# Designed miniproteins, single chains, continued (3), part 19

Each design is a single chain, and the fold is of that chain. pLDDT is the mean over its residues in the fold that is shown.

## One batch from the design tools (miniprotein)

Design m8633
Fold by ESMFold2-Fast:
Order: sequence, then structure tokens, then C-alpha cells
Structure m8633 (fold): chain A 88 residues (1-88)
Amino acid sequence: AIRERAERARELLEAAERLLEVGLNAPNLVPEGEEAERLRAAYVELGYDEAIELARTVSEEAAVELLRRSFERVRREYEEAEAALAAL
């Protein structure tokens, strides 16, 4: 359970970092297989659809700030999951 949480948090963090490298162009990524599932999970978790709409209707800066805050949540979960694993 704790190891599975840490593995999932790590995979989500890695996928989130990959999406953020392409920024608001993330919808143009169409990976296949297991990578596609991980990237889709990160896309939803980061709130990319909301960020793209913010970039279109408000500003690119607002979209980037939303993605940054979402990434901070993903990174925090990863750090907490790793700490829990280390406490075993």
C-alpha cells in the first residue's frame, strides 16, 4: 500500500513534469500505451483543460499560475508518499 502510493506519486510527478515542459501545447501530445494513461492522469490532475481556457479567456500568466499550483500539489503528495515509505 505505502510502496504503491509512492510509486503512483512518482509516476504522476514524472508525467506532470513532462507535460509542463511543453506547457500549454500539452494537448498536442498523443503518446500511446502506458505512457498515454500516465500523461492523461497528469493532464487531468494539473487541470490542463481549465488552464487552456484561462489562457484563452483571461491570460497566459493565469494559466501558468494554475498549472504551477497544481504541480505543487503533485510534488507535495510525492514528498509525503516518499516520507511515509521511508518511515517503514
Scores: mean pLDDT 79

Design m8634
Fold by ESMFold2-Fast:
Structure m8634 (fold): chain A 76 residues (1-76)
Amino acid sequence: SLEEEARALMRRLLREGEPALAEFIAWLRALPPSQRLTVTRGLEAAMAEHLAAHPEEFVPRPVLAEAERALREIME
């Protein structure tokens, strides 16, 4: 499902950082407007789940800021 794709992409971004960012942003920008809320919920849930399970994993702040900016762009 689209929500599961969103979760998988967010987990990859959190695990790999910068190398996964371009694919994540391109995928977000390709989303139809009707799916944006569902995707946003899935991304938020995956981020919370991953960070709770892997508090030792470091994802650079700039990567998360870029992902958040892209998400805000598609929501506005």
Scores: mean pLDDT 73

Design m8635
Fold by ESMFold2-Fast:
Structure m8635 (fold): chain A 92 residues (1-92)
Amino acid sequence: SMETLEEGIEKTVEEFKKLSREEQIKALEGLIAYLREIKPTLSPEVQALVDEAIEHLEEAIRALEEGKEEEAVEHFREALELLARATELLQS
């Protein structure tokens, strides 16, 4: 069976939920730093999706700092969906 995009996102979210809050924040900060570094090399259309993903990742960090784990997970999922769309555009 071939893993679908939705199955890949859910698996990533499940692994993220196994991390401590401190590890979750560090992972999100690392992803934001990576996305900001690569962003200037991307097309304007892909940059727009990356910017929206970064905004969701920043909101996920804020939610974690406030103890709102469910809100953080939803923002993380939205960011992963945006990054998946960005990846599909890069393969075109």
Scores: mean pLDDT 86

Design m8636
Fold by ESMFold2-Fast:
Structure m8636 (fold): chain A 72 residues (1-72)
Amino acid sequence: SKFIGKQLIDVLSEKYGIPQSILEPLKNSKVILYGEKGSLEVDLNTIVTQELLEKLEELGQFSGFSTIGPAT
């Protein structure tokens, strides 16, 4: 996949159309990503692996996100 090895912030921008101006201030934050089929807690400063990409696909249609704290 074209997303593996990229920063999650860039993948969220490209895949879900979230403006980088929204994500960049949050790059060192932990967020909850919400989709039709569930939610996923993730650090925005992470690198996208095959496992993370599969978890993103399992969310279904993206509906939004919330900041929950600093990245761990």
Scores: mean pLDDT 83

Design m8637
Fold by ESMFold2-Fast:
Structure m8637 (fold): chain A 102 residues (1-102)
Amino acid sequence: VDEIAEAVERTLREELIKYGLLEEEEAEEFAERLGELVRREIEALLARIEREGRLIPEQELASADMALQYELARAIAERRFEEATELAREMIRRQVEKAAAA
């Protein structure tokens, strides 16, 4: 769980800086907030799976993830950070579900 959150945080920070989407300081702050959000969403997803006993099929998740990734990148590029946070939350939720299915 923590390893996924840390990997997402690190990768997001590096990619945001690499492509010039955010300045280094802004990328660090955004990635830290996302890391905390990822941990909470993973915990919530695990609790839901434990309660409901179901996983979403991988094929369905892959298609949704691609669309969300595009919208997230666009929101970040346009500096719509509030919208980007909401998109990141949904994307992380989808990524955690995909990891749980694997």
Scores: mean pLDDT 62

Design m8638
Fold by ESMFold2-Fast:
Structure m8638 (fold): chain A 69 residues (1-69)
Amino acid sequence: MLKEREEELIEQIEETKKYVEENEFSRETLEELLKQTEGAIEQAKEQGFEKTVEKLEELAKFLKEKLEK
């Protein structure tokens, strides 16, 4: 069941990235989402969800790029 959990997390991450790309968010909302994403990376590393970590790191990079302009 851990494999199914990781697959669900990856789907949620991909949906979040697409949602952020398609919609305009305030800088504060993007900063909060980045903070949550960084926390999720640490949790995924502790659980050994390597693919989830990769997807979360991609999301974090995307959010940082949005914030840097």
Scores: mean pLDDT 79

Design m8639
Fold by ESMFold2-Fast:
Structure m8639 (fold): chain A 61 residues (1-61)
Amino acid sequence: SEETQRKLIEVYEEFGENLIKEHGASREDVMELMLNAAREDPELSLRSRAEVSEALARLRA
């Protein structure tokens, strides 16, 4: 469902933000880890994978 896709995108966004802010991970490392996880996630649609990429790009300070 669209609601499920939106919540999944939010989870990736929140987890990526937490890795940067709480663990001091580089944005590049977080992008690589999260995008790889999203590619392997069978619950994410192709559109939602693109939206995860865009959401992670917005994590810049």
Scores: mean pLDDT 76

Design m8640
Fold by ESMFold2-Fast:
Structure m8640 (fold): chain A 60 residues (1-60)
Amino acid sequence: SDIERLKELLASLGVPEALSLDPVRDEARLVRMARQAGVLPDDAPDDLTVEEVAALLRSR
C-alpha cells in the first residue's frame, strides 16, 4: 500500500510513468524519481529502498 501511494504521488507530481514501474525490478528508478520530484525530506539518506521512501512519506 505504501509503495502504491508513492507511485500515485509521483504520477500526481508529473511523473505518470511511475505507475507502470515494478517496485522490485525498478526500485532504484522509483527512488530516483521521488528524489527528483522533491518528495524526499532534506535529511533523507542516499541509499534508501523504495519501501523506506514510502514509509518516510507516511511519517512526514
Scores: mean pLDDT 72

Design m8641
Fold by ESMFold2-Fast:
Structure m8641 (fold): chain A 79 residues (1-79)
Amino acid sequence: MISKKISQIVGLQIRAMADDNQDLVDEISKKMKEIDEIDKQIEAARKAGDKDKVEALEKELLKKLEDSLEEAKKLLDEA
């Protein structure tokens, strides 16, 4: 589920680059950095055995991926 949404964001970034839409490229890059930070927190929680924290962080990551996709589509004027 999460990997599919990440692939969709990457696809939108490639499209934005092809369309020479630098604002969209910059926005997607910023969102990808935030996603990477949450992913590192998930890995740390998994190593600690904190299943509840992993579940909460995965939910946060999924919401952030969905919000990022919606925002990127809006900027592409395709939403």
Scores: mean pLDDT 74

Design m8642
Fold by ESMFold2-Fast:
Structure m8642 (fold): chain A 67 residues (1-67)
Amino acid sequence: MVESFSALPSEEGQKQMEYVRTMERLLAGEPATPETDPLVLRAVEAFRAGDLETARALLQEIYEKIK
C-alpha cells in the first residue's frame, strides 16, 4: 500500500484544498492563472464588490463541483 509522510487527503480533499488555496491567493491580490476555475473568479469578484450573498452562492457551486 502507498504510505505518505504527508498523509495525503482523498481526491475530494485534494481538490477542496486546491480551491481554497486559489481563493486565498486571489483574495490576497494574486493574479488569476489560466487554471483558475471561473466560479472562483466570480466568487472573488463578488467578495470585492461586497456582494456576500452572491459570493456564498458561488462558493456552494464550487463545493458541489468537487463532490
Scores: mean pLDDT 67

Design m8643
Fold by ESMFold2-Fast:
Structure m8643 (fold): chain A 67 residues (1-67)
Amino acid sequence: MDRLEALAREMEPEVEEVKGWPPRERVEFGIRYYERLLELTDDEEAREALEQAIAKGKEKLRNNDTS
């Protein structure tokens, strides 16, 4: 399974650009990025990890805490 690695490499230029964005926008991008990975992953352990990462990101946005 190299789809996840391939997507990560393909999105590297966007990730590099996002590093300069405000903290809130970086968290929003991270959520979207993990959602895309979740669409490509059929591995149950990876899906659980991505779902948890998305939930944590959404919690940060909800609490207005961009730490």
Scores: mean pLDDT 69

Design m8644
Fold by ESMFold2-Fast:
Structure m8644 (fold): chain A 115 residues (1-115)
Amino acid sequence: YVEEVEKLYEENKDTLNELEKAILEVAKLFLENEEDEELQKEVLELVKKYMEAVKNGKAEEANELMLKLLHLIVTWALENKKEDLLEEILKILLEPNGLTSKEAQNNLLEQILSY
């Protein structure tokens, strides 16, 4: 599954913006977890749908798929007590904007969980 996300990144890296790259990096980090193959498959399918929406200029659909993907990954990290991974995920998402403070991390977490 990690190789599938890496392939999507390599095929599209010249056209992806920083947020879109961060979403793929977060998905890859999640897929490196060996604990749940069913969730890994669901995340991979959401990533593929997200990339298709991005490529087709469907901004509203891409945003909805992004929020669904992030909600799933963040909920997984919280339920499995992966606090260090959760912090890394939030930092990856905030890094393009230079806003990696704990307050920014908490605000992003609340937005994702409220979706």
Scores: mean pLDDT 76

Design m8645
Fold by ESMFold2-Fast:
Structure m8645 (fold): chain A 75 residues (1-75)
Amino acid sequence: SEIEELEKEFKKIVEEAAKWLEENKFSSEQKKELAKIVKEYLEKFNEAKENNDIEKAKEVVEEFKKEIEEFLKKA
């Protein structure tokens, strides 16, 4: 299903970001900031998933991807 594909995309973004921080030895503070961003967007994604709101789920994943890209660029 489309929602399952979006969930897989979300998980890949998290895994890639976490791996990148680990490999580049980012500070505990930066890891905590990443965790905070992940938690916020995961809550939004789960709400969209629970309501089977595919359009909202797409928006959340897209916003999450941009937020993570900006975070990694500044870190």
Scores: mean pLDDT 81

Design m8646
Fold by ESMFold2-Fast:
Structure m8646 (fold): chain A 74 residues (1-74)
Amino acid sequence: SGLDELAAEAEKLIRDLREGKVSVEEAQERKLEIMGRAADLAAANADDPEKKAEIEATTDRLLREFDKAIKEKE
């Protein structure tokens, strides 16, 4: 699903940031792109409250992990 692909991409970016494979600047730019896609996906599922809640919960988790990884590199 689109959510599974987005989550996998975000998790890889978080890992790559922690491993020093991407800069904080690059990670911030790619984070914005991923979060924009997550917002679009949630909007596309506005009539499916269970799916929307799943997308929003996954997005919130990923945002918290991004914030942790970024702060660890600053």
Scores: mean pLDDT 84

Design m8647
Fold by ESMFold2-Fast:
Structure m8647 (fold): chain A 85 residues (1-85)
Amino acid sequence: SVAERQALANKAGRVYSLIKKAAETMPPEKKEQVLKKATEYVNRLMRALSDGDFAAAEEVLGEMLAFIKRNFPADVAAEAEAILG
């Protein structure tokens, strides 16, 4: 339980850091929109973990991966897939 929660939180943090780094090269308007959405995903995931809903937390990680695939180049998507397993 504690180990599973920490593993999911760690994956979310690593994916968020990847999004933040990749967004640095974006135009300011798109960077702001992308970071806002990434923060919304992290907040949803942390709420799910707080509630002990690991299935909901994993669903949010899947949504974050889909978001990355839609908004970033293939190399960033591949790194996200590696983080998530």
Scores: mean pLDDT 88

Design m8648
Fold by ESMFold2-Fast:
Structure m8648 (fold): chain A 70 residues (1-70)
Amino acid sequence: SEDEINDLLVRMHLEHGMSPEEVRELAEAVRNIIAGKDVEKSKETIRRIAEKAGAPEIGEEIIRIALEMQ
């Protein structure tokens, strides 16, 4: 759900030091996946940002939820 994704984004910002710009980029990639647009590129963006934040598992969870909302 959108609430589950928002909770994960808040955790990435507060617990992993993700910048507001990275949060915005991640949220845009999530919206693209839900819309079925540029899905593979958007998955790569989420994985890149999550890896940089040291939380690749959160990135995979975000991708899973976004695909379920598609």
Scores: mean pLDDT 83

Design m8649
Fold by ESMFold2-Fast:
Structure m8649 (fold): chain A 75 residues (1-75)
Amino acid sequence: SKEEAKQALLEEGRKKIKEIIDYYKDNFKEFVEAVRKLIAEMRERARALGFSGEDILELVSELVKEAQKLIKYKK
């Protein structure tokens, strides 16, 4: 159940990140803010589910990596 909850939360987060990027693709600042808000919400939900600090850090890291992969912005 804990492993299922972890997988479900990660999959939900990834889907929401894709939705945000699709919606705000031309507004870099706005979608960065939206992604940060989503990650904060996912972190709170993981904490409420009893995830350890290490598990929460891993979840956040995976969501950040997903967002970075989907961002094709050049400096």
Scores: mean pLDDT 78

Design m8650
Fold by ESMFold2-Fast:
Structure m8650 (fold): chain A 64 residues (1-64)
Amino acid sequence: SQLAALDAQIAKVREQYDEAVKKAEELKKKGDEKKAKELLRDSAISSTGELILLIGDKIDVELA
């Protein structure tokens, strides 16, 4: 169903953000705090934008 496909895409976007968090922690452990913050910021902005669109699509399907 369209809802199941949207839920799968939402889960994938969240998983990609979690991987970015792990990479940022590795950068921080290496002393590269600036790169860690930039990676987290960019990943948060990108993931939030994708989630807003996907959640909006899901609301449209639920209201139909």
Scores: mean pLDDT 85

Design m8651
Fold by ESMFold2-Fast:
Structure m8651 (fold): chain A 65 residues (1-65)
Amino acid sequence: LPGGAYAAGGAAGRDSGVDPRAAGEVAAKMGLQGLDAEEAGKAVQEETGLSPEDALGAGRGAAGG
């Protein structure tokens, strides 16, 4: 699993009151699918309910990890 994606998703989850582990797992899964940062961010937002700003952060981690 991309460690950077998991860490970024977890951090975004903490900031948004979503379980960091669950947010990290979703971000890592999106990274494994080869989505770009924007696409991964949208997927995280749809699955976790994160704000667009926090979801973008998670998406960048997924794309970069």
Scores: mean pLDDT 62

Design m8652
Fold by ESMFold2-Fast:
Structure m8652 (fold): chain A 78 residues (1-78)
Amino acid sequence: LSEELKKEIEAALLAMQAAVHEVIADNYLKQGKFEEAAKHYREAAELYDKAAEVSTNPQAYRDAAEELRKKAEEVEKL
């Protein structure tokens, strides 16, 4: 594998972990558990930030992280 491909695989695996936390957060949100939902949205954002650090094409990951941080802040206020 090329070094670029290895980095993109690592970034993709981190993004998959982030997606799992998004699903957990969405489930807590549906249950009205806003603090738990916000926690998992923040964990997803941190994983997307890590994906961006590894990726040679970081912008989409950074955008996802920022959206999730804003969503966590909004949800905490409910």
Scores: mean pLDDT 89

Design m8653
Fold by ESMFold2-Fast:
Structure m8653 (fold): chain A 88 residues (1-88)
Amino acid sequence: ALAELAEALEELARAVRAGVAPTSLEDVAARAAEAVARLSPEALARLQELAERLIEEARARGIRTREELAAALAEALERAARLARELA
């Protein structure tokens, strides 16, 4: 589950950085969602803590453009993937 989540998040991050259309990402997003559903409460709590920090960082940056949002999203996905690999 955690290794599968990390792989899916890494794939999503690469696609976001490459400017791939969201409709081309539904399969990878579905795999990520399935992996999240299989996480232990402890792993889910650690990812939730990271998500809260990433939201605060995004607010502090004052994101205004799609390009800024895409960069922030890719960074968030990469950090989440790294945490998932550390927890695996």
Scores: mean pLDDT 74

Design m8654
Fold by ESMFold2-Fast:
Structure m8654 (fold): chain A 84 residues (1-84)
Amino acid sequence: SLQEELRKALESNPEEAEKRRKALEKKIDELLKQPESDENLFLIARGIALLEAIAGSPRALEIEELIKNKDLEAIKKYVEEFEK
């Protein structure tokens, strides 16, 4: 899974993983300022999933399932809740 791949990367190079986390946060912030589109919602959701995986949160799996099912309404609701 994406979560397991990221976990292994964190174990091998924690400094590079932290740099990647900060880059993801910045990219998510930039995407949130753009007009809403299905493509941007999927990109934001994937970014959040990676951030949650870095934090070791089980929420990463929940977000990955929404992306897998292409549930745009659930993804949009999740992104709105993340912004609050």
Scores: mean pLDDT 73

Design m8655
Fold by ESMFold2-Fast:
Structure m8655 (fold): chain A 80 residues (1-80)
Amino acid sequence: KLEEAVELARKAEELAAKGTEEDKKKANELAGKAVQLLAEVASTLPEEEQAAVAERVEAEVDPSAPVAEQAEVAARVLRE
């Protein structure tokens, strides 16, 4: 769900900041899970709504931003 995806993305950023190879690997795994959960939520929407949400996520999410910020923006769009 949206809240879980945002939480996973935040944990991924914390682990990445710790700087060990093991923490960075774990951060990548958690970030991947967050993206998967967001995609699963999007897939439960009606087909017309899925297209509109995808366009808004592409417009509002900065791919250069931290993963947690990207997840929060995507979750906010998906909430509506």
Scores: mean pLDDT 71

Design m8656
Fold by ESMFold2-Fast:
Structure m8656 (fold): chain A 101 residues (1-101)
Amino acid sequence: SKEELERLAEKLVLEVVLPNGKTAKLSAFGVPSVEQFKKVVEAVEAGKFSPEDAEVINRLKKLFEEKGVKDFLGMLGAWLEFLKEEGLDGLVEAIEELLNS
């Protein structure tokens, strides 16, 4: 459900310090680019997440690697497959409808 994804997104939020000194909240489930997701993976490797959250991020990283993700569209496709595997079919349908509108 949307509520389940929001709870998961809250657990996987990384605060990133931007070059201008401001902070931005980054979620593995809302990253718009491959570059932003790579920063989340680097934070996992740096031990900034719990073992449980790190497992979820590493599983998503593996899915991106298996899909040969090189750009935003490939990453979006892999992310939608991840959401389907987590049982969030209603959110997948809503995102696909938005992309086709």
Scores: mean pLDDT 57

Design m8657
Fold by ESMFold2-Fast:
Structure m8657 (fold): chain A 78 residues (1-78)
Amino acid sequence: DEALKRFLDAAFGVSTRVPEIGLATARAAEQVYARDPSVAPQLGEYGDRLTAALKGSLEEARRVAEEVLREVEALLAA
């Protein structure tokens, strides 16, 4: 799935700046997708947000990564 791949590529990019958050985000997204593949477009949008944040400051990238992780974990908890 291209949307999931786009998200995982972005999360891996985050892992080079904030390793623990990037890996945790990728794992949570894979679990959500395994449970419900219909979330792929939403994960793709999260990936786009992560990619945009990586163009900013390290502090901004970390903040957006933490926000996306919380949103993905909320999907996993639902």
Scores: mean pLDDT 80

Design m8658
Fold by ESMFold2-Fast:
Structure m8658 (fold): chain A 61 residues (1-61)
Amino acid sequence: MPAPPSPAETAALVERLRAAMRARGVPEAVIDDLVHALRHGPPEHRVLVADALRAWLAREE
């Protein structure tokens, strides 16, 4: 029953993730891997990844 994130939500998460991860010195390759997980894979996996990243970004903001 969980809905996958919309393309707009995914784009917003990607932008926030890049900014926050760069501020923490995370390598671009790691950021790219996380972005790939948000854009590809089955809907249930996208929901779990998006929820985890939203929680992390909320803590960082």
Scores: mean pLDDT 71

Design m8659
Fold by ESMFold2-Fast:
Structure m8659 (fold): chain A 52 residues (1-52)
Amino acid sequence: MPNPFVFPSGTTLLDAMKKIDPNAVLTVSVDPTMDGVYPVRINGKLYTIIIK
């Protein structure tokens, strides 16, 4: 992916999303804290977030 956003291990998905867009919110019941690759949609735009 040409422009993935990479965050350190222990970053929550919501914290990572808010670094991209401060108005970002989770639409799921639990905030994932596991390292991984998370494709997310924020305000109609697709982003790839990598936590490791």
Scores: mean pLDDT 69

Design m8660
Fold by ESMFold2-Fast:
Structure m8660 (fold): chain A 88 residues (1-88)
Amino acid sequence: MKLEEYLKKIEELLKKEGLDIDPRELVLQVAYAMRVQGLSEEEVLERLLKGGFSEELAELAVEAAKELLKNPEEFEKLLEELLEEEKK
């Protein structure tokens, strides 16, 4: 699955679960936890489940983050875009 396909599925599940979260921000936070904080996939999954996310949503977020991390330049670009949105 490509990153864009994961983001669409995550957005649909977030809306279905009544969560007002940006799917790109969720995936970026998961990727940050794995790459920067050094958390395992299992540790990230447990944290998402404890946070009230469904198993399907948590698994999709981790898989999307893994896809994003295959392209470190795209990860850095998305991180910069979110940081600039917070400054506006």
Scores: mean pLDDT 78

Design m8661
Fold by ESMFold2-Fast:
Structure m8661 (fold): chain A 117 residues (1-117)
Amino acid sequence: MKEKIKEAIKYIEEGNYAKALEIILELAKESPEVHALLVTLSRAHTFLGGRALDLYNIKPEDLTPEEIELIKLSLKALLDEEARKKLEELGELVRNLASDEEIREKIEELRELLEEL
């Protein structure tokens, strides 16, 4: 799992989003945990006024820079214990229909944590 996550991140950084999505979809099939975390961040993005991010049906060329960043942050969080805990907290906020402010703050905390590693 961790090696495939690192490979997906590498392809994102190389701009090969097609290959990155292939690996992400395989990870989501193999791991309900990976699927749940990607769904959580997609829903958080939608809740904050973004479009619904359906990774199973999206074309790589249709991904916005914000969506690419969100996917990359999700994958990086799966590699870090503290960031994973923040993703779980974000999932709980989204599930409980928390305010836009609380969801936005949790996403920002996750982003800052991953940038300061």
Scores: mean pLDDT 72

Design m8662
Fold by ESMFold2-Fast:
Structure m8662 (fold): chain A 89 residues (1-89)
Amino acid sequence: SEVEEFREYFKKLLEEDEEFKKEFPNVKVEDFSDEVIENGLEIHKKTGASMEAIARAMAKNPKKLISTKEVIEEDIELGLELLKRAVLG
């Protein structure tokens, strides 16, 4: 299911992304309900925002349904960081 695919993605993010672990040290895959994950996935499909932006928005409050605004704000920040790295080398 898409929910299980998200859980695997988030688990991998916690195992492989040291910066993500430092930013969200107390967040676990088990903290997200199916409803919270389904809400995030619907925003991903509706907006085309990155899965990383969805994961970051959800990690900030794992028990709350995130808004489209929160996801877009995370995606903009991630886009600006990528642009900064590309321009500054």
Scores: mean pLDDT 81

Design m8663
Fold by ESMFold2-Fast:
Structure m8663 (fold): chain A 103 residues (1-103)
Amino acid sequence: MTLEDLLMAVLFEPGILAAINKKKTLSDDELKAVYRAVVDRLGLQVTGESDTSIRAVDPETGVEVTLSLDQSETELNLYKAILATDKNPLIQKIVQKSIEELE
């Protein structure tokens, strides 16, 4: 994963920017769209999808992530998933800051 991949996902998924700036939850449809874009951009393999979550695995590390549609923590869970799968220290700093803002 690269900084460019994350920035492209953020630029084309305004819901991520809204979470950072407004600290608001997204609709389920918006969250699913964001999750699918992030999974695709990060090169994760989807292992399962339900009405409540998307599960994916990093094929290089075998790390599994669950992207929950629980409205109270969806943005935090999304950023934690990015942090867990990304190897770029600049992306880690950006995402960690977003996690700290959302708690």
Scores: mean pLDDT 58

Design m8664
Fold by ESMFold2-Fast:
Structure m8664 (fold): chain A 95 residues (1-95)
Amino acid sequence: MLTPFQELVRKLSEVRRMLLDGEPFETVIKKLEEIAKEARELGDDEFAKVAEDLIEQVRQVAASPPEQRDLLLGQLLKNMDDQLFYLQRLRGNEL
């Protein structure tokens, strides 16, 4: 059974996959907003802040000129990968 924290990690991993699959940035932002809301409802302010930070990063990628977009998206995906790896490593063994 997944803990509420592990469920949030799973949803964040799904958002990362959406970015890799080239889903619209507006769709990604909406999913991150739902994750932030769910985290706040669970009292996980740290996770909510992570999701809110990622929303800002996605908005920066979306607003960037084409010449910068691939670089910024790569940085965003690496940041998400590092965060997901840390969270899964820390909590994944609590099943």
Scores: mean pLDDT 78

Design m8665
Fold by ESMFold2-Fast:
Structure m8665 (fold): chain A 91 residues (1-91)
Amino acid sequence: MKYKATIRGLLRLEDGTVIPVVAEGTFEPDSDMAEFEIVSPEEYKGDKLILHISGQELLELKPGDRVPVQLIRDGQAILGTLTVEELEVSE
């Protein structure tokens, strides 16, 4: 079964970048990571956000939780942390 999710949060990257983001993706509970795509802000729209969290743990995320992430931009991976503000999940 695949879930669709929209996650809103504050993205802090190792290069010192801090941005509020909205990202959308699909995941399965049995997966070890989830691949999301940034939908806002416009500057980062279309960039991939890899959440280093299991699908099961993703379903249990609460506001204030921190998720290790990688932002993929122009073929480069930038490590960071996403502080979750809101998560919407549908089947």
Scores: mean pLDDT 85

Design m8666
Fold by ESMFold2-Fast:
Structure m8666 (fold): chain A 71 residues (1-71)
Amino acid sequence: SERAVLEALAANVRAVGEREGDTERGREAAELILASPSLEAAAEALREKYPFAARMARTALQGLAQRPSAG
């Protein structure tokens, strides 16, 4: 589900923040992702202040659009 992808993305963004020494910004970006109803909304919310996290959200959205689905 998209919610599970948002949670995975938020965890990844937090981990990247820890690795790069940007723990506070990583946490803020992760909170925006978790507060978003969709990957598209997350990408929009992140676009202005967290461009790297916004790009990660766009990449995840593209992956969901291109993968086979059972529907």
Scores: mean pLDDT 77

Design m8667
Fold by ESMFold2-Fast:
Structure m8667 (fold): chain A 99 residues (1-99)
Amino acid sequence: MTPEELLAAAEEEARRRYEEFKKKLEEGVELSEEELQEMVGAIGSVVAAAVRRYKEGKISLEEALKILEEAEEILKKIKREKGVETIEKIKKYLLEEEK
């Protein structure tokens, strides 16, 4: 298995977990602290992948920002203020680097 294949597999698993947690939140399921920590990790992986794919020219800035905005809204819902601040800094960095 190549490093690229391992990275792609890890990103796909993180995205799958992210979608599962989103569904649970939409259904009003109360997440445990352990599940919330796993969700923050999955969000971090999805955001990192979006930033990398944008930097590599694989996705548009608009697509990357949409992923970041969705992650920010979820972090606000689960009351992870430091996570929200991190997303805001990443969004600002991407917008400043575009020009």
Scores: mean pLDDT 78

